Designed miniproteins, single chains, continued (4). Designs and how they scored, part 75

Each design is a single chain, and the fold is of that chain. pLDDT is the mean over its residues in the fold that is shown.

## One batch from the design tools (miniprotein)

Design m14770
Fold by ESMFold2-Fast:
Structure m14770 (fold): chain A 66 residues (1-66)
Amino acid sequence: MEEALAQQSEESKELAREIAEKFVEALKRQKEILEEYLKEKKELNGLSLESLKNLLKSLEEALKLE
């Protein structure tokens, strides 16, 4: 019983690692898109510039490895 669960546990850990790697890659891409948007737009409809800057900071903190 535990041997079969251990094999599936390793497969789950591998999948979790792939998901984490893809998540970090997605966050980096979202940060780049947000930075480009902030550079191109001075006026924002529906969202404050401050809210977008706070989101960018959250993305930067999430991407810090330390």
Scores: mean pLDDT 64

Design m14771
Fold by ESMFold2-Fast:
Structure m14771 (fold): chain A 62 residues (1-62)
Amino acid sequence: SAAAQAQIEALRARIGELVIEGRLEEAIKLAEETARLYEEMGDFERAEEFRRFAEQLRKLLE
């Protein structure tokens, strides 16, 4: 839906801001939310991309 696309675009922009600011725990949470929205839309490829991104960010917190 158009509403879901607008929400995803806003989440993607916010994730980028959080990463630049070093707010990685919040970026991880939004990346997981974005992956779930893509999955609900049937976009499993992009959902997996955001899950992998969240896992990469978690490794930076080690």
Scores: mean pLDDT 86

Design m14772
Fold by ESMFold2-Fast:
Structure m14772 (fold): chain A 70 residues (1-70)
Amino acid sequence: HMEQLVQRLLKAANTQIALIEPKYPEMAKKIQDLVKELEASPREKRTEQAGKLVEAMTEANLKLLEDYRA
């Protein structure tokens, strides 16, 4: 069911926010804002908003990997 997948994504995003906020507070805020947008979205827009959230989470992970190599 779509609602269960969205809830799992929101939990994953909140976990990532906690992990990245100390190093990248601006990225954490962007992800947090996208979480709020997804939560406020009607069902027909949730796939689009979820895609934006996943994209921002991926960007944050790439920054963490870049930092790891330094």
Scores: mean pLDDT 78

Design m14773
Fold by ESMFold2-Fast:
Structure m14773 (fold): chain A 62 residues (1-62)
Amino acid sequence: MEEAKKLEEEAEEAFRKGDYETAKKLVEEASKLMNLSEENTKLLLAILAKRAGQDELAAELA
């Protein structure tokens, strides 16, 4: 799942830059490659936002 990991890293970087639209698209693509449920996709989105230092956004997304 090297492609999924790359998308996760890119999404985390997008969250750091405040580009939430790009981050959401990258997480959606990563979740498709990992066959995640919609619920787990939302959790991944929140986790990556948290890692990027966007604690308030991560809480809202979870």
Scores: mean pLDDT 78

Design m14774
Fold by ESMFold2-Fast:
Structure m14774 (fold): chain A 61 residues (1-61)
Amino acid sequence: MMPASSPLSVAIGEELANNPGATIGEAAKRAAKKLGVSEQTAKDAAEKLTGVPLSTVAVSA
């Protein structure tokens, strides 16, 4: 476990802990809204926390 001291990473972690069943993307959006940062910044922080690329949602035909 890599503890990040940034308020955004903490907020994402708290949203995940307080909302069982919430997706990482939803937690990131909530954290972004609380802290007044962009959703893109929150997604980047969530990707670092989980190791999952949340920016790569492309529907390939």
Scores: mean pLDDT 68

Design m14775
Fold by ESMFold2-Fast:
Structure m14775 (fold): chain A 61 residues (1-61)
Amino acid sequence: MEKIREERLKLLKEAAERVSALLKERGESPDDLSPELKAELQEINEELLKRIEELDKKLEE
């Protein structure tokens, strides 16, 4: 069922778009843009990517 993988990719793309929108809403205060928030977001994304990769490998094999 390789279609499941494609659906995951689609979900990821939609999530990315949502993240962008959320960032715009919360980024309303450029003066108070905490770099920590940006770093945390990146960390979460990186961990998510790693998990997805591992899951993808498991499913592929």
Scores: mean pLDDT 63

Design m14776
Fold by ESMFold2-Fast:
Structure m14776 (fold): chain A 59 residues (1-59)
Amino acid sequence: MEEIEKEIKELEERIRELEREIERALEEGDHEKALELEIELGMLRIEIGVLKIILEKLK
């Protein structure tokens, strides 16, 4: 397995965890925590996008 593919998979798993944490924070009324988690989620989505572009060029 390519190292990049493994990294993408790990980041996708973290995104799923963050989505659950955001949902929980919103249910609890913790809008500040939800916003912080949404920012982190956005950063991870950008990182995955970059890694996928790199992986596509290596094919």
Scores: mean pLDDT 81

Design m14777
Fold by ESMFold2-Fast:
Structure m14777 (fold): chain A 80 residues (1-80)
Amino acid sequence: MLSEEQIEELRRLIEEAVAAYKAGDRDAFNAAVTRIASLLLEAGYSHETVGRAVQTLVDGIRAGLSVEEIFERVLEVLKE
């Protein structure tokens, strides 16, 4: 399970990814998504779980979900 520090970092990275996507900054978006994947791998999640979490993140951003809803959906994937 993520530490409180890792949860806070994940939330910040999701905020960065959402902001970059809305701004059309693809490089910043890709960098934020890559940092999220790296954070989750360092936290000990499997590549399969990280892949599903990243897909959930990207789908939520594209659907126009709030940072809070995206964050909750990503955390739900990480519980599986």
Scores: mean pLDDT 86

Design m14778
Fold by ESMFold2-Fast:
Structure m14778 (fold): chain A 78 residues (1-78)
Amino acid sequence: LLEEAIELAKEGAKAYKAGDYEKAVELFRKAIELFEKALGKRHPAVLLAMRELAEAAEKAGDLELAKEIRERYQEIVA
């Protein structure tokens, strides 16, 4: 679980740097699910992956997803 989540996040970052924002979104979403299961919703790894997902979603033009993830992030860190 945790090792798989880390690998998915690394692949997401590579996709983002390559300009494949839709693929980055999918990979970061999967990574977040696994990080939440392994470490809990408030863990720094989850929060970092959420920030990366929001940025990737915005670059992909999915402003609704970006807003949803940023709102979830703020609820956790508030």
Scores: mean pLDDT 83

Design m14779
Fold by ESMFold2-Fast:
Structure m14779 (fold): chain A 72 residues (1-72)
Amino acid sequence: TKPGETLTLKSGIKLEADDNGAAALALQEAFARDGPVEIETEDANGNRAVFTGDTKALHDMKEAGRAAAREL
């Protein structure tokens, strides 16, 4: 997530992107535990985007995580 973004899980938990690792771990936990998730992001300009966690969104998150892990 970008610095300054707020990530809201379907459970109502809000996370600020102050620690990139914390936001990523919370997403992985929500995905593994809660199944489909809703992710609401808000950028530094107050623009909001809501992503319903379908198979495509979850796949894209996994691919992004794997790509980051492969970069050495």
Scores: mean pLDDT 52

Design m14780
Fold by ESMFold2-Fast:
Structure m14780 (fold): chain A 61 residues (1-61)
Amino acid sequence: SAALEALELAGEGKKAYDEGNLEEAIRKLSEAIRLLTEAFGADDALVREVEAELKRVEEEL
């Protein structure tokens, strides 16, 4: 499902961030946000959580 794919991408993005690969983290977290927003809507708690993670990664660039 798109929701499962989005959660896998969010997990991969967090792993990339932990490994110091900021560009890959941004790419994967952005795609996860897109899929979660399509599945649940922009106001969903999971979307907001992944958006917060993305913002933290972007602030380190």
Scores: mean pLDDT 82

Design m14781
Fold by ESMFold2-Fast:
Structure m14781 (fold): chain A 64 residues (1-64)
Amino acid sequence: MQEELELGKKIVDILDRLDASPEQVEAVLRGFEDHLRRNGLSDEEIKKLVETFRKLAQERLQER
């Protein structure tokens, strides 16, 4: 879980630096969800992490 949290933060940081569109952010978050599922995280943990990173990405989009 800690590694997945760090990976998610890095992904959001990269998307922010690249000025990613909301559609690009959602596409990457879907890929991240699939990655978490393959790593054996529960649906509940995946949902919580994805929601956290979606909110973080939305906050950064509003600052642009």
Scores: mean pLDDT 75

Design m14782
Fold by ESMFold2-Fast:
Structure m14782 (fold): chain A 64 residues (1-64)
Amino acid sequence: LAERFREALEAGDTEEAIRTLAELAGRHGIPAARANRIATAALNGDTEKAIALLEEALEEARRR
């Protein structure tokens, strides 16, 4: 799923990226505030920041 998010952003498919993010947030219990921050970076075209924020959120979710 995280790989799909990266692939969608690299392809410029923001709609697919946001859909994948929503699925990841639901599966891993990522808080809405964190998911919105990742989505904002993706919508601004900041692919590297969006990916870094997603990786942080997933790591944090694994520690809960």
Scores: mean pLDDT 79

Design m14783
Fold by ESMFold2-Fast:
Structure m14783 (fold): chain A 56 residues (1-56)
Amino acid sequence: SKEEAVLRVLELLAQPRAHEMTVEDLAKAAGMSKEEFEKALRDYLGVTAEELLAGR
């Protein structure tokens, strides 16, 4: 599901090499397009991709 895919991305962001990944890399890891990934972040976490990246 998209929720499970977002949780997998949060797991990736907790890893030491997460800062090397772009929004596109994270979306691909979740199995989504960039637009689908941004929508999933808003729907499940209430954040934008920009807000997510600003926190790393």
Scores: mean pLDDT 73

Design m14784
Fold by ESMFold2-Fast:
Structure m14784 (fold): chain A 96 residues (1-96)
Amino acid sequence: GAEEVARRLAAVHPLVRQRADEITKRHKEIEEKYKDKDPVKYFEESVREGIRLIGLHLAGAYSPDEAAVEAWLARMDARLDAEKPAWQKYIEEKKK
């Protein structure tokens, strides 16, 4: 699960370790707050945490530059927001 992935990434780089703990805590908060209350928001926040886990992997494997990782994360978050009308409609329409 996400917690095991974060623990493995934390072994690679100090930046990854620090951010991985933050990400796993956020994931639990998102699940408790949205899982059964707002499926669109639950999807949105779950995808954002997925993007952050990818960013942590990139920091550990390819870029130790914290500023570059944060810039990439900001771009991915902005793209998720820009595409929200499309995936929000999909989630609402396909909910069963």
Scores: mean pLDDT 67

Design m14785
Fold by ESMFold2-Fast:
Structure m14785 (fold): chain A 76 residues (1-76)
Amino acid sequence: SSLSEEQLRDADVALVLMTISVAKHTKEPKTEKELKEEISLLERALDLAREAGAPQSVIDELEKLKKEVEEKLKKL
């Protein structure tokens, strides 16, 4: 979607903040429930990124983080 530069900047900041928040939590030991909650947060961030028209690189990074959390869940 075509957005103004101001709207794109605000969307990018929101996505970066969400990504940092999730990444901080994934660095600590987690229960199965906490890992599932992190996956749900990453899915929400991906939906937001797609709706905001974020660059493919941002979407790919969020998908990579989600896969890393899913792999941790499988290793429990």
Scores: mean pLDDT 68

Design m14786
Fold by ESMFold2-Fast:
Structure m14786 (fold): chain A 80 residues (1-80)
Amino acid sequence: MLSLEQQREVVHRLAQEDPEVLLELVEAILNGEEVPEEVKERAAELINETMKERGIDVKLSPDEAYEALREYLEHVRSLG
């Protein structure tokens, strides 16, 4: 499970490296739509790479990566 700080770092990295992937994730989550598998796979790659750079040995599956990002985005949405 990623901390909120780790989730924030990942979202920032996605915005820098693949803003299109981040936008697809945000739109799908906010609209209750299905996220394409390719988008989840790319998110997992960036999360795993970012965590490795921070000295955290985490290997998330695409589904685990999606769930972590969804949780963070729902948290941000709840703050208004």
Scores: mean pLDDT 75

Design m14787
Fold by ESMFold2-Fast:
Structure m14787 (fold): chain A 71 residues (1-71)
Amino acid sequence: ALEEGKRLAEAAVEYLQAGDVEKAITLLSRARKLLEKVNPKAAELLDQSLRYLGEGDVEKAIALAEEAIAL
């Protein structure tokens, strides 16, 4: 779960860098759910990343997702 959640978040960052926001949202949502019980702080950062994507702030979303992966 922890490793899979981090891999999905990493893939989501790659999709954001490629401009595929829809695929990134799907992967970040899955990563957040997987990390929720095993790394709640990382899940919280991914939830914030998803909110910034909803606002169109891709750069901030990437930064928060990368911070979550580093935890």
Scores: mean pLDDT 84

Design m14788
Fold by ESMFold2-Fast:
Structure m14788 (fold): chain A 59 residues (1-59)
Amino acid sequence: DVREILLRSGVPEEQAEAAADSLETRRAQGEPLDEEVIREILLQSGVPEAQAERAARAL
């Protein structure tokens, strides 16, 4: 579950929910999500850089 991975990576709950929804929407649209794209989406969702890098690597 994307949200669980984000929370385990230290992403705050508010940002984790928004980021998970964004990632699921893009995945549903057929976009392949590599680590760099995931990291960018997390940063745009307000996730701090260190947590975004950790979560993108875990996803």
Scores: mean pLDDT 79

Design m14789
Fold by ESMFold2-Fast:
Order: C-alpha cells, then sequence, then structure tokens
Structure m14789 (fold): chain A 62 residues (1-62)
C-alpha cells in the first residue's frame, strides 16, 4: 500500500540522518516530494511507482 511505502521511506530517511548522509537525505526528500506532487494531482499509480523507485534507490545506497 502507499502508506507502507511512506513508512518505509521515513525509516530510510531516519537511517540516512543517523549516518549523517546529507546529500542522500536531500535526494530522498526530493524523490518523496515528486511522489507527493503526483498524488496531489490525482496520479495515484504514478505516485506509487515514484515511491517504489525512491525506496529502491535508498536501499541500494545502504
Amino acid sequence: SLSELVDKLNELLEKFRQAGREDDIAELEKRFKKATDAFNQGKVDEARKLLEEAVKWAEEKL
């Protein structure tokens, strides 16, 4: 679900914050913002895809 993806992104943001990875935090926040903008435009499937891509990107950075 979208809520599970959001929870996972918040978990990854906290992990990056604990590691002091400022550039990665900024990039993840940018990706999350793009997904939020798509959701606010009613593009739910696009928002889900963007959240999934953000999670994958962040996990690959760990």
Scores: mean pLDDT 85

Design m14790
Fold by ESMFold2-Fast:
Structure m14790 (fold): chain A 93 residues (1-93)
Amino acid sequence: MEKYKKEHEEALEALEKRLERYRELGDEEAAEKTERAIEIVEKMKKEGKKMEKEEILAEASKEAGDDFTYDIALSLLAMKKAIDKLIEERKKK
């Protein structure tokens, strides 16, 4: 199943939308870092790395030097894991 391919495609879509917003705001530094992150995600997709969207975004942003986006991606991943745990605990009743 193409689960991980979809995760890479969703990560690319999120970064492309972010790049468009940074260009509209005139934040050239954030735009350049986002472009590097996109290139890294495309390379990871070609290498067939089995990662979730949030993990892909975190690794690509870190490698691109975008600490702000990396911190956001880590926070989103942590929140997702916390929500999943709460759902599992509610199913035990």
Scores: mean pLDDT 73

Design m14791
Fold by ESMFold2-Fast:
Structure m14791 (fold): chain A 92 residues (1-92)
Amino acid sequence: MSEEILEAEIEASLLAMELEILRKIAKKAKENNDKKELQEVAERLRELIERLKELIERVKELEGEEAENTLKYLEELLEEAKKLLEEVEKEL
């Protein structure tokens, strides 16, 4: 494993944790009809999506099976983040 791929894996894990936190906040906000909280979640999800896209482009420059696995994981996270954003925006 290169240092660059290890750094990417750490960043991916942190972004995954942030997505799960945002998912929990969104669920609670929907249950409470808290539109302000949903707007904040939507803004944070847009920022998360941009960070995921930037990390994906960095990982695409890396070669090897570890880079390919990290790329696949990041692409799955990006799809999940986009789906959650769509769900949140429908409630606004």
Scores: mean pLDDT 87

Design m14792
Fold by ESMFold2-Fast:
Structure m14792 (fold): chain A 100 residues (1-100)
Amino acid sequence: DEKIKNQFKLLIDSEYGIWRMGAWVLLKEVEKGKISKEEAIELLEKFKEKTLKLLEEILEEAEKLDLSEEIKKEIKKYVEEKKKEIEEETKRLKEKIEKL
């Protein structure tokens, strides 16, 4: 169970990391004037939606496995924590872009 839990955490961390890199790229592109603020905000929202959906799909796959309830609870908590971080950071990035 511990091994499978760590594999799911790695998958969740990988999706979170890809989202963070994409958000960083969008910020740099708008700072350089390569895309509009409006386009960057729209893309950030779409990127957030896609990432949150992927995290939900990862959780759904974990729920289907014959794992202990304790391990399932830990995976769910980790997904919920990352979803909250994505929501909060997306809001901060939108505010930062608006003020550029």
Scores: mean pLDDT 87

Design m14794
Fold by ESMFold2-Fast:
Structure m14794 (fold): chain A 65 residues (1-65)
Amino acid sequence: TKKVEEEFEEIRKEAEELIKNGASKEEVLSFIEGRVEAMRIALKVPEEEAEKWLEELKKLVEELY
């Protein structure tokens, strides 16, 4: 649980950095989807939990664009 939260915060920071550097919304969304899927596989996170984190990150991106 804590390791998933730490990875989520790193993904959030990297997504914000991409936005600041002028990445498109599509690029940021693709990045987030890839990182969440990698986290799901590497940390053996349940699909439902990974989807929850993905939706929260997508909401952040929608708020910043």
Scores: mean pLDDT 79

Design m14795
Fold by ESMFold2-Fast:
Structure m14795 (fold): chain A 71 residues (1-71)
Amino acid sequence: MSEEELKKEAEELLEKAEEALRKGDFETARKILNEIQKIVTRLVTEFEDVEFAEEVGKRIKELEKKYGLKM
């Protein structure tokens, strides 16, 4: 999978995670957030894309704070 494909997948998963949180489906949201973390790890280790990884990490923390999710 290319760097661009991983970034696109992370963005789509972030949207799905927020939708799940908005619906109160915290179990589904946690699973999606775990998948995003795997993608972030690959972006850093395989592509050295630390900037995008940090941006995604901030967005996850904002979602956790906004919806009261403790990971």
Scores: mean pLDDT 81

Design m14796
Fold by ESMFold2-Fast:
Structure m14796 (fold): chain A 67 residues (1-67)
Amino acid sequence: SSMEEADKYLAGGVALAGEGRDEEGARLIRKGQELGATPEMGAAASRAAAEVGGERAAREGKQVADA
């Protein structure tokens, strides 16, 4: 398996989570793990996806409060 290819899928998954496409993001992270991402890379990607999702939720909460 290619670690470079795996990293690309992990990064894509985090980007999709940032866009609110959590299901698709999770699928890309899983594909990266299948392609040979290390446990450290997979854990880092999952944490990054959770962090960007939380930041978006906080931003959306502010929009609701400001409306």
Scores: mean pLDDT 78

Design m14797
Fold by ESMFold2-Fast:
Structure m14797 (fold): chain A 86 residues (1-86)
Amino acid sequence: AEAILEAVEEALKLLEEAAKSEDPEEAKKLIEEAEAKVMSAAPAAEELAATDPAALAEVERRVAELVEKNKEAIEKAIEKAREIGA
């Protein structure tokens, strides 16, 4: 549970840095690192789903709250990714 939340928090910090970056290459690198952090939590989430689905539901709720609180930074990072990759 904690490892999943830590990975999401680290990913959100990277997305916030990407949103503030004026260098397109640096912003892209930070977004890719954020994606890698989220993906690294997938095995822990899968194991938690098998062993304690109630704990996974709680983690999902907390992740949703973190996403809501950081939605502006996420939206800016997505916009920068579109400028760089599209």
Scores: mean pLDDT 76

Design m14798
Fold by ESMFold2-Fast:
Structure m14798 (fold): chain A 80 residues (1-80)
Amino acid sequence: SELELAEATVRLAVAVAEASGDAELTARARELGARLLEALRAGDYAAAEEAGRRLQEVVDEALALASPAQIEAAIARARA
């Protein structure tokens, strides 16, 4: 389902942010992930798109900071 896919996406985004070691990026990923899921549950697709876009920006920043090995480990943990 759309919500299940979004929940999996949020878990991966948070795991990637955690892999960066940056507490601010991790906090932003959690906040934006919560907003995305709340917007989807409410049927507010405009808010969901904005939250998703901002969450992608956080993921892009985290990917610039984390090593490939840290990212692989984080993804494995998120899928466990």
Scores: mean pLDDT 85

Design m14799
Fold by ESMFold2-Fast:
Structure m14799 (fold): chain A 73 residues (1-73)
Amino acid sequence: ELDERIDAAVDRYAAEHGLTPEEREEVRKLVRDIVKAMGKELTDEEIDYLVRTAIDELRFRRYREEKVPPPPL
């Protein structure tokens, strides 16, 4: 159940953000690791937050390494 909820959230956000299959799997892995470390059942809102945060972090790291003028604050 929890894994299915994570997969559904990852799939929705990945489609919205145009993630590659590799990026989608990386986000899914990261979210699952965090959920396991927390040792508790999460709400859909908490799962969505983790997925979105992981996507933002992945994108930020990638852009930072390849081509990042400092982001406007």
Scores: mean pLDDT 72

Design m14800
Fold by ESMFold2-Fast:
Structure m14800 (fold): chain A 86 residues (1-86)
Amino acid sequence: SRLVIELENATPGQALLGMGVAIEGMLEGGRMSSRVEGDTFTFVTEGISLETARRLARELAEGLSSVSDVEIREEGDTVTVRARSK
């Protein structure tokens, strides 16, 4: 499965949180990539279980909930976390 993290207008601290969660996925056998597109920082971890993707999405949402509007969406085997800085 795949975890996609999209952080809009992220502070450095918010970007580090997203990166840390994606690294956790990599440590569980996933492969990680990152990119910056305009005001959006995107982190992708592939090759993880769906349960791992769901857990990591929940961890990130908890870490960002006080400083960002967070949305988690699931489409097939892809879990996407979108967060926009408040």
Scores: mean pLDDT 84

Design m14801
Fold by ESMFold2-Fast:
Structure m14801 (fold): chain A 55 residues (1-55)
Amino acid sequence: METLDKIVLAIRKDEEKAKKLGEVIEKLGSKASLRQIAEALGVSQATVSSLIKKT
């Protein structure tokens, strides 16, 4: 969970990434894919998948 907490803090510090992530989720609803989340955060899909699995 510590890694996710760091990601959340990074998103909150980066208003640009937070806004883009919000827009992706709004456009797709709860069906936002790992690709779209990774793209919005500027990380790889594998990184997002790994973080989700650790929670």
Scores: mean pLDDT 59

Design m14802
Fold by ESMFold2-Fast:
Structure m14802 (fold): chain A 82 residues (1-82)
Amino acid sequence: MSLAELVKEANEALKELLENPSEENIERFAEAAARLARLLHEEKGLSYEGILEGLRNGLLESGLSEEQAERVVAKVRELLGV
């Protein structure tokens, strides 16, 4: 899957999450974000810690609460095995 396709998938999942922060939407977004994070780590050499910090900040900027942002980041971390 291309970077552009992964970004589109993550953005679509983020929109659903922002409209309805349900368990299902958190899981869907976390899965999309984890795929994007793996690609960025493998192809660009970005650290998972840096990616996860950027993700947390982006979620907060997008209007998620700290609790919701931490939950999403925790799910992405679990999916990445870090």
Scores: mean pLDDT 84

Design m14803
Fold by ESMFold2-Fast:
Structure m14803 (fold): chain A 70 residues (1-70)
Amino acid sequence: AAAEFRAAHAEATEAVVALLRAAGAPEEVIEAARAHAAALTAQALATFSDEQLRAAAETFRAQAEQARAM
């Protein structure tokens, strides 16, 4: 559950970073976005149950796929 959640959230984060780069966002903004995503991942892993982590992973995978389709 935790490993799957980390992988899915990282995949969603990279999809958002790709969109930010395509939009011409400066590296500082991209670094801030990655740092924020890492903090949210740590908080979710500390507070979510295995079932919640699995549900969240599925949602993030869907979001990453949607972002890549844009």
Scores: mean pLDDT 77

Design m14804
Fold by ESMFold2-Fast:
Structure m14804 (fold): chain A 84 residues (1-84)
Amino acid sequence: PKSPLQTAKETTDLLKLGSLYSFANALYENGDYETAKGIYEEVIKKEPNDAYAYNKLGKVYEKLGENEEAIKSYEKALKLNPKI
């Protein structure tokens, strides 16, 4: 099986941003938090000011038990879009 980071990189090369969000959201709902994390990180690399991607990354970090990273991601999302 491929690593979560390798899967995320290959997926972002093949899909448009909307499809990447749909795929990452489906992975999150299925409990595949590591692969979902990788895809949201690749979205952020393509669109560094995407508040929604940071918000989703925060939720992934919470599920992984990485509470400090979750808080940091949520703070970044709020800084970019206070309405999230």
Scores: mean pLDDT 78

Design m14805
Fold by ESMFold2-Fast:
Structure m14805 (fold): chain A 67 residues (1-67)
Amino acid sequence: DAQALLEEGKALLAQGRYAEAAEQFRRAIELDPEYAEAWRNLAVALLRLGRDGEAVPYAAKAAELEA
C-alpha cells in the first residue's frame, strides 16, 4: 500500500539511497496522488540527488495538498 511504500522510501533516505527512495515515493504517489507526505519526500530525495529543478514542483504539490 501507499503507506508501506512511504515507509520503505524513508528508510532508504536514511541510508543515503536517494534514487531508490525516489522510486518508492513515486510508487506511493501512483497509488495515492493526494498523499502529501509522499510528494514532500520525493522532493527531498530529488534535492539530495542534486535535481533541484525537478524537486520544486513536487514540493509545491505537497504544500497545495496540505493547504
Scores: mean pLDDT 86

Design m14806
Fold by ESMFold2-Fast:
Structure m14806 (fold): chain A 77 residues (1-77)
Amino acid sequence: MKINKEVLELEVEGSLHLMAGTIALKQNDLELAKEHYEKALELFRKAAEKAEEAGDKELAEAAREAARALEEEIKKL
């Protein structure tokens, strides 16, 4: 199985922004948290699209679930 490097890079970058947003939220920096969560959302959406194009339905579904959870968190900010 050849791991799709583009999907991995998008997932890693998205996860880093998710972590940064969570740290900002704990520091009560709502503006910075929102910025990082919005960036993570965009990256996870791209990862889902690329995973679907590659035929990896499980990876695409996981990325879409991460995106949906982030959409709900952004709406609460």
Scores: mean pLDDT 82

Design m14807
Fold by ESMFold2-Fast:
Structure m14807 (fold): chain A 75 residues (1-75)
Amino acid sequence: SEEEKLKLQKEVASLIADILNRIGDVLDEVFKEHKDIKDIKELAEAAKERMTSVNQEILKELKEFDKKIEERKAK
């Protein structure tokens, strides 16, 4: 139904907002931990490593969300 589509769209929007907030938190954490780093390359490498871990968590959450979408389509 259209109501189910709207609920799904709102859930997707909420998930995107949560992902963006988590990315912001990672950047804040990395900058706070590395505020004295003068080498921008070291800072970029630290940020990349942290983002890789967060990205793996996000991908896992997206995979679980995809399963919920499939379940809703089947019902």
Scores: mean pLDDT 69

